# Designed miniproteins, single chains, continued (5): the designs that were tried, part 15

Each design is a single chain, and the fold is of that chain. pLDDT is the mean over its residues in the fold that is shown.

## One batch from the design tools (miniprotein)

Design m16489
Fold by ESMFold2-Fast:
Structure m16489 (fold): chain A 90 residues (1-90)
Amino acid sequence: SAAEEEEREERELRERARRISEEVEKLGLDSISKETLEKIKKMEEEAKKKVEELEKLPEEEKKRKGREFTREKLSEVLELLEKDIEKLKA
């Protein structure tokens, strides 16, 4: 089902985030570029605004759109961090 696929995607994203966290701890926080940190900060502000928008929706739609937004933004953040880490290893 779509819900089972969403749960799998969220699980994969969480595991990916744990791997990135381990690499950052190994390489140090200075491994993350200032540009990436600025982009993440902008995404945090977008997330705050999105939460306020979602609070106005019916509960079922709020849950669906909230999960979708969280997966999309987490994926974007992880991609930025992976690119920074890869540049250091290359």
Scores: mean pLDDT 77

Design m16490
Fold by ESMFold2-Fast:
Structure m16490 (fold): chain A 95 residues (1-95)
Amino acid sequence: LREKIRKAIEESLDVPEEVKEERLELFTEALEKTIEELEEKGILSREEVEELVLKAINNDVNEEELEKLKEIFELMERHMEPRLLAAQQKRLAAR
């Protein structure tokens, strides 16, 4: 899963190498936190989340799986926002 996500980011992002590394770290951390939250709430297991993300990368999802994947993605974005805002604040502060 992690290697396939890394390849997808490398192929889909037209950004400098330094930004690609930052995005990969943010994405993988957000995914991990999302998995932990879904497991804690008893909504989805780690295996189910990883399977859905893998199917999405392979473009092999049905309509029901796509709806679940959308919820996973929305949770991931929420976990990423605080870190993106913190990074932006550091840059703007001219540290």
Scores: mean pLDDT 67

Design m16491
Fold by ESMFold2-Fast:
Structure m16491 (fold): chain A 60 residues (1-60)
Amino acid sequence: SKEDKLIELEKEYIKRVKEVAERFGVEPTIAAVRANPELRAALDEVSLEYMKKRKEIEKE
């Protein structure tokens, strides 16, 4: 169902955020993101892909 796809997408998003944080050696806190523009850019890319995929699922 659409709901199941959205749940799976949320799980993927959380996993990708953790992978990015691990590469930078930090927890993805607001303070860490504000202190590191490269971390912010990487997390923004993850968020953009999440929003794009969510929009595609919602259009079904």
Scores: mean pLDDT 82

Design m16492
Fold by ESMFold2-Fast:
Structure m16492 (fold): chain A 70 residues (1-70)
Amino acid sequence: NSAVVGVFAPDTAFINFEGVTASDEVVKNSAPQAQHVAVSGQLAALNFDLSLAELIAHAKAAAQNLEQTL
C-alpha cells in the first residue's frame, strides 16, 4: 500500500506544482470559496487521471490477482 502510494506520489506533486505555481495567489484567496478550490482540484484530477489511468487499471488487476493468489 505505502509502496504504491509512494510510486505515484511524485506524479501528484507534479500536478500540485503546476497548480500551485500558476494559481498560488488564487488558492490563497479561494480558501473561503470551496467551489473555486474544487474546480482547481477537478482540473488537476482530469490531467492526472489521463496519465494515471493506465497505472490505476494495472494496479486494480494486480490487486485482484494478489487476492486470488493469497
Scores: mean pLDDT 47

Design m16493
Fold by ESMFold2-Fast:
Structure m16493 (fold): chain A 73 residues (1-73)
Amino acid sequence: SAAELAKLLEQAKIAEKKAKELAKKYGGESIEVVPAEGGVLAIVYAKDGTVYLIFVKGEEIKIEKMPREEFLK
């Protein structure tokens, strides 16, 4: 529905905003934003080889970090 799409787009905006903040802070080389598990996942690939995962679903914002090698394998 249009309401469900609007909700998904708002979650995507929040995820992208958080991703851009982390990219500025840690030297992000690229950002990806994808739908995942009823929410939105933003992925920041940082210059130091760290990956930041930002998951937004409803009122929940969850941020995780891991080495790029662990994320890609």
Scores: mean pLDDT 81

Design m16494
Fold by ESMFold2-Fast:
Structure m16494 (fold): chain A 114 residues (1-114)
Amino acid sequence: SEEELEKLVEEVMKKIEEIDPEIAAKTSREEVRKFVEFMLEFFKEKLESVKDKAKFLAIAYIVLKKLIEEGLIKVDIYTTLQLIADTILELYPKIKDLKELLEKVYEETKKKLS
């Protein structure tokens, strides 16, 4: 529902703030809402809990923003988002700390894009 989406967007915004306050300061709620709506279809069948969806969507958003800021997106945005999501799904069972997971997802995605 719309209300459930709004609650998920709020949780994603909070996780972005917790993980990377500098990116949070440059982030609008509307940007995150559009990102979440787009990415939720990919994660919904892979992740069961709302908490996991919020955490991994926040990581995916932060990684995407960092890649954009550094000019590292050499392929289309959909391919980039697929690579980020795939990398999260590969690494999240092995890495429990969110900041460590973010750093590793970012580095592995950069490697796949170079």
Scores: mean pLDDT 80

Design m16495
Fold by ESMFold2-Fast:
Structure m16495 (fold): chain A 87 residues (1-87)
Amino acid sequence: SLDDIVAEAIAELRAREKDRAALDEAVTTLQLAAQEVRQGHVAAALKLLQSALARSTDPRTREILARTAARIGEALGQEIVLELPPA
């Protein structure tokens, strides 16, 4: 489910991301993106995830965000691919 996908991503972020501000931003973005998806605003959710990915400097956080977007896409029956900025 969408809730399981988001909860798993947040748990992974908490285990990997050591910077509190970056962790709080990524978690908030995932929660907002999930709300947009529930409202049918998939494009808005994608923009939120893409912006968080672009602002993230940690490769693990970037992987988690990109993988979470792909899993949300699978749950919706849509292909969602975020552009990874160069590592």
Scores: mean pLDDT 75

Design m16496
Fold by ESMFold2-Fast:
Structure m16496 (fold): chain A 55 residues (1-55)
Amino acid sequence: MSLDELRAELEALGLELQALHDRYRAGEVSEAEYEAGVAELVARIRALTAEIEAL
């Protein structure tokens, strides 16, 4: 994958994390769903950041 593609995916994940926060604050998701979603998104962000740093 190109560096630009990895950066675009990081940006998209950041937006998904913000959307998940907004949905949780609006009461649209449970605390358990929010915690699981945050953990998954953070893990993906960490993995992509490591890939970018390895380039």
Scores: mean pLDDT 82

Design m16497
Fold by ESMFold2-Fast:
Structure m16497 (fold): chain A 89 residues (1-89)
Amino acid sequence: MEKIEKFAKLLKEELGFSEELARLIAEMVTLYIENPSEEQILFLALQIKEGKVTPEQLSKEFKIPLEAAELLLSQDVEKLKEYLEKLKK
C-alpha cells in the first residue's frame, strides 16, 4: 500500500497526473511488475502521458497484458477502476 502511494506521488509531482489517475497507474504497474523501480515507473508513465506508443508496444516493453496496456494508454479512470476491481476477485 505505501509503495503504491509513493509511486502515485512521484507521478503527480514529476509528470502532472491527477492524484486518482496516478494512483491507478501505480496500482496497475505494481500488480504486473514485481518490485518496479522509480525509473521504470516514470518511463512507463511518460509513455502514457505522451501517447506516442501503441498498446502492443507498451505491453511488450513492460511485460504487462495487452488489456492493461490499452487501459493505461486510454487514461480512463472509470475503466481502470473497474479492471482493478475485477482482478481483486
Scores: mean pLDDT 81

Design m16498
Fold by ESMFold2-Fast:
Structure m16498 (fold): chain A 80 residues (1-80)
Amino acid sequence: MESLRREIELLSKSVENNGEMVKEAKDPARLARLRQSLDQLLKSLQTVKEEAEKLGDKEGVKAADENIARVQALLAELEA
């Protein structure tokens, strides 16, 4: 449980950092790299959410869902 909470916290910080990079990136090559990073974060968050659900960690599930929504919003911004 403690390791799962730490993973969610680290992933949340990574989402926030990538969000700032998305705002500043104007170069297509940099945007492509950010898209790859966000895709990997989405996969990691989905795995963490599944583990939280199996453990009955409702707070962990909620935190993972909130970060999944943020990553999806950032990916949509990169496609626009």
Scores: mean pLDDT 81

Design m16499
Fold by ESMFold2-Fast:
Structure m16499 (fold): chain A 76 residues (1-76)
Amino acid sequence: EEELAIARKQVEETEELKKILDKLGEMDPENRELLSEIAKKYGAIAEKLRREIEETEANVRSQMEAERRKLQDELG
């Protein structure tokens, strides 16, 4: 849960950095290709992490609810 919150912040920061790099590329055409390549790499990392976070959140939520119901059923 804390790890997921940190990972989500890292995704947001990485996506924001990609936008900054894209903007810098527009201002500096000589380095645009290099900055664009770096931005694409950060974007790919952010997308991968975001998908992992979404899957992990769904799995954790499902497991927690199942565990709670199981305990309630055993007690009731």
Scores: mean pLDDT 73

Design m16500
Fold by ESMFold2-Fast:
Structure m16500 (fold): chain A 72 residues (1-72)
Amino acid sequence: SMEEKIKALEEKYKAADEKLKEAAAAGPEAAAAMLPEAVALQLEALKELGLAPPRTAAQIAEAQARILEAAA
């Protein structure tokens, strides 16, 4: 059902948020290793919500900057 899909998306979003927290706590070297995985989880969550993924280099850079800021 749609409700089950929404719950699965919330769990994926929580997983992405926890990875961003881990990246922020781990310091610069470990954060650099975790950031690509966190970005992938965020993009997957957006896709499952039916939202448009970032299409331009600027939009991708903006999404990455937001993740990097959370990791700093």
Scores: mean pLDDT 62

Design m16501
Fold by ESMFold2-Fast:
Structure m16501 (fold): chain A 79 residues (1-79)
Amino acid sequence: MIETLKEIIKKYLEKNISDPKTLALEMKRIDEMSDLEIRFIVRLLIKEGKLSQEEIDTYNKLVEEFKKRREKVLAELEK
């Protein structure tokens, strides 16, 4: 799940960074980032129009899955 968001950012970096050494360093930084930082970066890239519609759809699908999991937990607590 967070790995999918990291892959979206990594694909963006791969498209925008031509130097392999710089790309490797940035990829490592993404792997070392917290879940909160990763989510913030993906939201920022969407806001700036830097992601494809497919990548935005993937992000929205993951957000919907998180919402459904929350609703399921709430339903269990109502018993």
Scores: mean pLDDT 77

Design m16502
Fold by ESMFold2-Fast:
Structure m16502 (fold): chain A 114 residues (1-114)
Amino acid sequence: AAEEGREGGRRAGKYAGEAAEKGDEEKAEEAGLGVARGGGLAARGAVDPAKGAGGAVGAVGAMFQAKLAGKKGSKELAEEAERSAEGGGEAAGRGGGEGGAEGARKGAELAEKA
């Protein structure tokens, strides 16, 4: 579950980071929103809501970092967004089990569609 959440978060962060690195603020914001929505789903699916909340916090952080990176064209901020999403996905999977991992996977799908 934790590894699956980490993988989902990493994938979501990658799409947000790629959009941000290219300076596409609109795409970066849309991908970041996908990550944040996935984090919210992970928190709702958490068996232990307090532990699952880590996934939601990481996803929100990734969203803001992706938006800033896209606006500035910053590779460093894009990399931070990817790391925040990866950590959030791992936390969601660890605290939320299957529900947390599913939320992270949904976040990746939404980010990819942006």
Scores: mean pLDDT 62

Design m16503
Fold by ESMFold2-Fast:
Structure m16503 (fold): chain A 89 residues (1-89)
Amino acid sequence: SAEEMREEVEKYKAEITADLDAYAERFADDPELQARIEQVRATVEEQYERIMKLIDEGKLLEADIEFGVMQVYMASFFTALDNEYRRLQ
């Protein structure tokens, strides 16, 4: 349902926000990484607003596709970040 999709998107956004906050705290002395995290936060907010608008318009298939794009984008970002900063060995 539309309500279940909203809850899933909101839950996912909360989880990635917590992860971004954890990276921002861990690398507080890295201004370049701080700038990258802020750009990612802005992109996530734009994607979230687009997804919520599609749900509001009853375009649930399009909303699901856009949510998938957001999930792939964030997974790619965290994977690149982990590889760059050697969090994963």
Scores: mean pLDDT 85

Design m16504
Fold by ESMFold2-Fast:
Structure m16504 (fold): chain A 61 residues (1-61)
Amino acid sequence: SIFEKMKKIAEELNELRKKYPEEIGKLVRDTRKQIVNEGLSDEEILKKMEETLKKAKEIVK
């Protein structure tokens, strides 16, 4: 389900945030602000979360 995919991405982002709290924390907060303010669909939320996870993985390289 979309919710299970979102939960898995959130868990991965939380693990990355433990290693890079400022950079990943900011990225997660910015994504959350977009989701809350733009009234996105579940599919659009998932896409934004996937993009955020991809960016987070680049930061931790």
Scores: mean pLDDT 80

Design m16505
Fold by ESMFold2-Fast:
Structure m16505 (fold): chain A 103 residues (1-103)
Amino acid sequence: SEDLERLRKLVEEARASTDPEKIRAILHEAIDLFYRLLNEDLETQKEAAYLLGEIYALAVERGAFDPRDAVRISLLFAVAGENADELIAAFDKGYLDELRRRR
C-alpha cells in the first residue's frame, strides 16, 4: 500500500525532526493515513496502528501533542469495530518501542 509506505516515511521524518510544529503536521497526516488504511486487511491496519504509535510517542516527547489528537485516534479505534482491541495493542506496542529507543 502506498499509504502504508507514506506512513513509514513519516515515522523517519518525525525521528529526524526536533521541530514540534513539523512533528504536529506529521501526526495529523499520519492520523488521516490511518483512517484511510482502516479499509485494508487486518495485517496492514495493525502495521499502520504500530507506526501511528511511534509517531504519537515522538509528538508527546517533543511537546507537539494536543489532547484533541488523542480523541481523534480514539474515535478511529471505535470506527475499526471488531478489530479495535488488536489495533490498540499494536498502537501501544509502537508507542512503547519508540520510547525504549530513546532511553
Scores: mean pLDDT 88

Design m16506
Fold by ESMFold2-Fast:
Structure m16506 (fold): chain A 106 residues (1-106)
Amino acid sequence: MEEKEKELEEMKKVIDERLNRAKQHLTPEQRALAEEAFSLILELYRAYLEGDEKKVNEAIDKLIELAQRRGHPEAVKILEEAKKKSPGEKLNDAFRAAEVLLTPLP
C-alpha cells in the first residue's frame, strides 16, 4: 500500500542523513561498506514491510557476510542473535548492527 512506500522513503532519508554525516570521515573502503550496508538495510526494510520473513532473513545473512568481510565482529554478533528473534525484533537489531557498520572507524 501507499503507506509502505512512505515508510521505505522515510527509511532512505534516515540512512542518507547518517551516511552524509559520516562521509567526510570515511575512507574509500568505509564508504563502499556504508553503501553496501545501505542497500541491504533498505532491502531488509522492504521485506519487513511486505511481511516476507524469508527475504528478511536473506538480507540479514547478507549483512552478516558483509560485517564478516569488513572485520566488524560486534555487528556480526548482533545480527546472528537477531536471526533467533521475531521479524520486528530482527529489524531493530539489524538497525543497531547497521549503525555500527555505518559509524566512521578511527
Scores: mean pLDDT 72

Design m16507
Fold by ESMFold2-Fast:
Structure m16507 (fold): chain A 93 residues (1-93)
Amino acid sequence: SLREEFLKLVEEAIELLREVDPETAQNLALLKRAFERTTDPRQQLAMVERVVEMFEILIAYYRENNADPELVEKLEELKERLKEILEEMKKQL
């Protein structure tokens, strides 16, 4: 399901960031827990939109601060998949 795929991608991001950016990893973990606790599809959509926006800001910050190119590439891949999930969720509302 789109819900399970979203949760899996957020988990992958948390693992990637745990050592490098523990504050962002913790913020993603809090968003993941909030998402799991809500059953409102509109609220779930808003949370996915927020995560996509967070990724765009984070990637820009990492590029500006000469972060590991491999990390940035993996985050870009996760962002594009999250955007696909967002568009599919919008179609179901």
Scores: mean pLDDT 86

Design m16508
Fold by ESMFold2-Fast:
Structure m16508 (fold): chain A 91 residues (1-91)
Amino acid sequence: MEGLRLVEEMREELTRATRGEALESLRRGAELARELAERGWSPAAREAAEAFERAAEVAEKSVSEFVGAVIAAMGGIFETELTLERQLRES
């Protein structure tokens, strides 16, 4: 039990850390692109800023839905395990 729980916590933490870092990177990219657009240094900078912001929105939404889906799947696995354990006790 304890070992299985630690493995699960590691998986959750890794996913959270990886996705969290990516989101911050995308937001920082958007800020840099907007600074370039504000200074007028590149006509493409505005489009770049919008692309980074759109990517950040999608990543944030996908992370939220992904976490929800993982939790639901874990619940399904747990119920299946409990059902199998009950059948073994009745056998």
Scores: mean pLDDT 58

Design m16509
Fold by ESMFold2-Fast:
Structure m16509 (fold): chain A 66 residues (1-66)
Amino acid sequence: SMEDIKRTLRRVIRRLVERGFSEDEMLAALDAVVKGLSSHYKLSPEETEELREYARRLYREIVEEA
């Protein structure tokens, strides 16, 4: 489900932040992950955009809390 995919993204983003990825490295990693998930699960363009926006928002929230 989309909720399970979003939960996986949250864990990935937290791990990347904890490992000290730079902003450029993080943006590249998030783009690659979203593309991979979209291809693997055959997400619609709308679902892919929702996932991309979720990843951007979540990254911002985690960085602001750190």
Scores: mean pLDDT 77

Design m16510
Fold by ESMFold2-Fast:
Structure m16510 (fold): chain A 79 residues (1-79)
Amino acid sequence: NAMKKAEEFEKLSDEYIKQGEEAYKAGNLDEAVKNYRKATIYYEEAAIHYLEAGDVEKAEEMRQKAIDAYNKAKELEKQ
């Protein structure tokens, strides 16, 4: 079940990244930041569940994606 939860949170985070990119393309910077922040949180959740499932490689991948999403939000806020 931990693996299924990890995959669900990964998918959710990927959707938030897409929504953030679409908001950015539309010039909705506040919405882009909100979506990247949500992606950060859910990638972190995915990493925890992948670790519980014993998939260390996937957990590290999710952790890196969370860092990337966090940095995207930070850079847009600096604009």
Scores: mean pLDDT 89

Design m16511
Fold by ESMFold2-Fast:
Structure m16511 (fold): chain A 64 residues (1-64)
Amino acid sequence: PPSPQERLDAQLDQLIQQMREAHDAGDWDAVEQYLEQIRQLLRDSGVPDDFIDTVIGLLRRQLA
């Protein structure tokens, strides 16, 4: 069975993919919703807030 880490990685990949699809469609409201879901997933997984802010910042820069 997948480990908790493998399951987290799979969920994160799905959210990132959906976020990129929303960006490609020009739906910035959906992009912000997916970024918030990613933030919440990382927080629920015990990732520190400063690291979460770094990840979200990198994702936003990659979309620009």
Scores: mean pLDDT 82

Design m16512
Fold by ESMFold2-Fast:
Structure m16512 (fold): chain A 94 residues (1-94)
Amino acid sequence: MSKEELIKRIKEAGDEFVKAAREAGDYETANAVKNATDQLIKALEEGNKFDAEVAATFLLIVAAITLNDPRASPKVKEAARKLGDTAAEVAEAI
């Protein structure tokens, strides 16, 4: 997977999660994921492996928490699954 393809996929997964979380009224989690996604993209563009690992790990933790939250809607869980899968693939590629 190219760096450009990884950046595109994490941006799409992050944006989908942020939208789903905001529609559910969870602005705090939406803002945290937006910030972490932006940091991950910047770290990937700059070749900063350490910052990329930190940001990807944060996104993995948020995705796992959301998937295990019985209050989370099916749409939010689907977005969390995609976010977690994409963050894991980024972590394996760096």
Scores: mean pLDDT 88

Design m16513
Fold by ESMFold2-Fast:
Order: structure tokens, then sequence, then C-alpha cells
Structure m16513 (fold): chain A 95 residues (1-95)
């Protein structure tokens, strides 16, 4: 299985501190498919960089879970793999 970097943007329902760092885990059908880190670029937007553990394709929907530095689950939601002008990106909303 070829590992690839996947970047994306997650919209937070609750404000977060700018520059806060999070751990991101993405699941498809209950299986961990990608993991990495996110950083708050503003109070409602987390920029994410993920390592692909399993292949993902455009149109795939994953469950994303966001953990703080203490390993606490702080937000979760769904994100979709999208093609944005030739860039494959993960976009979603989390609460």
Amino acid sequence: MQEMDLTGSLTMAKPVPVNAVFKIKAYKDGELVAEGQGIAVDETTISVGLELLKPLKVGDVVEVKIYDENGQLVAEGKAEVRDIGGLVSLLGKVE
C-alpha cells in the first residue's frame, strides 16, 4: 500500500485557540484510514495534514476525530475527500 500525504480543512462548531495543535484520526467503515496533525489557523478552522494508512479516493466520506494534546476527544464529524482544482483535499465540519 502506497502512503500519501493528504491535506485538508475542518470547520469547528466551537471556537478554538489560534495555533492550537490537535491529533487527527480518520475512519472509514470503522477502520482507521488516515492519521496526522491539525493546527488552528483561525478560531473555527483547523488545517490538517494526514498520512494515508489505507487508500482513499475522491468522494470517500470519513469520520474524523480530533484530539487535544492530552489525548481527549474534543470534536468529531464527517469529512469528504474532494478534488479542488487538481488538489485532493479532505473537507468537513466537526462539533
Scores: mean pLDDT 80

Design m16514
Fold by ESMFold2-Fast:
Structure m16514 (fold): chain A 91 residues (1-91)
Amino acid sequence: MSPLDELAVEFARKLAEKMGLPDEILEKLTPEQLAEAVELYRIGASVETISKALGIPKEIAELLKKMIDENKEEVDQLFEEYGRKAEELSK
């Protein structure tokens, strides 16, 4: 695995822990899909767009949006940390 793939896994794991994601969501998403969903929601993508882009059920995409909205500050902090680490690894 590339260092960036490992970073995406770590980021997704921290998000799941902080947001209290149910096992049903974790079973339906790869770590990379979870990281991408957070990015897409932060730029204002719709539930339909994310569901289609990631190939996940709309119900899962809706639940992710709700959990991200409820934990916005922590998600934003984790995303900033993830972005800084990704930039450092790309050097």
Scores: mean pLDDT 75

Design m16515
Fold by ESMFold2-Fast:
Structure m16515 (fold): chain A 119 residues (1-119)
Amino acid sequence: SSAAQAALTARIRAGLRAVLDALLSQGISLPFLFLPDFARFPEFKELVENPLSLEQILAAIDSGEIQTVDEFLARLNQMHQNYLTLYPSDSPEAKAAEAIYAQGTAQLAALRAEVAAAS
């Protein structure tokens, strides 16, 4: 029913926001909150085709640009891939980006399964 679909959409949005708020509350997220100052990090602008920050992901949830668990996880993965372009995979920076993506994936696993069962 359209009421059940609306309820599921609202639950997805609330779940994505709650997970993002949990990620934003962690110290590991501080370097990813905003895009870096490109004047201080010119390689970021040069090498990263699709720059992405957690603030931009938050804005995309709030605007309705991100509507699904898979779209949200794709944005966290894009952020991780951007850091793999800039840093070795064993660097603290790349590991932090990977940890954010892994935590988002783990925290959304139950919601992702619920959405799949409702389809």
Scores: mean pLDDT 87

Design m16516
Fold by ESMFold2-Fast:
Structure m16516 (fold): chain A 87 residues (1-87)
Amino acid sequence: SHHMEVLKEILERLEELIEKIEKGELSREQAAEQVEEILNTVKKELPGEKDIQQLLEEALEALKAGKVEGAVKLLRFTADIIRRRIE
């Protein structure tokens, strides 16, 4: 379904983002921009996925506050939720 295709796309984007952050390939500001873009896609394409939206909003606020480790944990938890939805 389109819903499952979008979930898979969001998961792939989150996994790539987490990897780039952990490798130091993105600044905190660039990471925040990517989370905001993912969040906007979820709000538009998956409006019923309120738990995913809330976790991404919390990750974005953590990045804005300079709490990178906390943001990565939230992004990993979000990815785990999406994997469960797909499987």
Scores: mean pLDDT 90

Design m16517
Fold by ESMFold2-Fast:
Structure m16517 (fold): chain A 77 residues (1-77)
Amino acid sequence: HMERAEKHEKLADEYEKQGDYVKAATHYAIAGNHYEEAGDFEKAAQAYERVADSLEKAGNTGAAAFYRQKAEELKAK
C-alpha cells in the first residue's frame, strides 16, 4: 500500500503542476486510500487535505468539504 500511495502522490503532484486539479484530486484520493489501508492515518489525512485543496481549485467546494472532514476524522485516530 505505501509504495502505491507514494506513486499516486507523485502523479498527483505532476497533474497539479500542469493545472489539472481534477486529476490531481483523483490521484491524491487514491494515495490517501492506500495510506488508510496501510494504517498510516497521518499520511492519509495529509493526502485527503490535498484532495480538498485541489477540488477547491477546480471549483468543487462540496467535495472539498467532504475530504476535509475525512482528514479531520483520521487525525483523531
Scores: mean pLDDT 85

Design m16518
Fold by ESMFold2-Fast:
Structure m16518 (fold): chain A 64 residues (1-64)
Amino acid sequence: KGEEGARRAADAAGVSIETGLAYMGDAGGSKTLEQAGRLAARIAGVSYEQGLKAAQVGKEMGFA
């Protein structure tokens, strides 16, 4: 789940692996989907919609 999960979340958001890892480190706690989506969008510099997609993937894989 670790690095591979971050890679898949990064792919879902259309961002680099480094950005996916940074998101995973910051959003690894219990966040609401909306909070995680906003955080992902901010860190990755992507739209809120893409951030929500990454947050969903991360949550389903057990990151948050």
Scores: mean pLDDT 61

Design m16519
Fold by ESMFold2-Fast:
Structure m16519 (fold): chain A 91 residues (1-91)
Amino acid sequence: SMAEEEKEKIRERIIHVLKAQVEVAKKLGLLTPEDEERAAEGLERVKNADLPLEKLREYQAILDAEIAALKEAQARKPDPEIELLLEELEK
């Protein structure tokens, strides 16, 4: 159904952003092996969670607003770590 297609698209976007955050933290040397394992477990929980479409839309709206705020902050005062995150998000 269109609703199931929308749910999967939102889920894929959330997973994509979380993977980008983990990849950047890894490149910056901020993750211990235990942090990497917990991040992988978190991604599997998101992947397997059957959340209502309305809740997924709510999370997507929050996420999109946070990314927009991050882009605005980056335009005002460039941060190399934020630049890495935004570059990873475009992949």
Scores: mean pLDDT 81

Design m16520
Fold by ESMFold2-Fast:
Structure m16520 (fold): chain A 83 residues (1-83)
Amino acid sequence: LKGDAERGKEVFEKYMKSMAQYKGEGGTKLPDLTNIGKEYSEEFIYNLLKDPEKFGKNPVLPKFGEILEDKEIYDLVAFLKTT
């Protein structure tokens, strides 16, 4: 994957930080995306972000494929793999 982790951090802060603030505390937050890169492959994370509906009929994440450009999704994946 051609991703830029530095740019991915910016994408994360712009889009996902706002989303995280939506619910705040709760103990059971959205899947811990900060550690997802250690648990899953780049391909899995890319597909999850592109179309999360395939990973649950009630998707926890918005369909970033409609919000972000493909390059931004790859950048975000690179960032998540770094953390």
Scores: mean pLDDT 62

Design m16521
Fold by ESMFold2-Fast:
Structure m16521 (fold): chain A 55 residues (1-55)
Amino acid sequence: TKEVEELLEWIKKKEEELQSLLQAYRQNPNDEMFKGIQVLQDELKALKTQVRKKL
């Protein structure tokens, strides 16, 4: 369905953002980046749960 395709696209974009943030965090660790990483991980969990419910 189009809705599932849109969710998968958002998951892809957020996973790319998470990878970039993780790379930055490994080079210069700080609490602000760590919070950003947690937020993205929580958002990804919510999106993946939503996809699972639609399938």
Scores: mean pLDDT 82

Design m16522
Fold by ESMFold2-Fast:
Structure m16522 (fold): chain A 62 residues (1-62)
Amino acid sequence: GAAAEGRRAGGGSAGDAAASAAGMELKDGHNQEVAARYGAKAAVKAGGSEEAGYRAGLAMAQ
């Protein structure tokens, strides 16, 4: 619903940064581990946790 979508958008900047960074690494031909590590770095820069960013990066590699 709209409330869940709004909550996702409001808290999504770190997860979105992680997914974007991981996607770029995968596009460049890197494996899921490299993608996940760059996702973790992007999440930390966006104010999120390294662990959550690593998981988001792994999800983008599936």
Scores: mean pLDDT 70

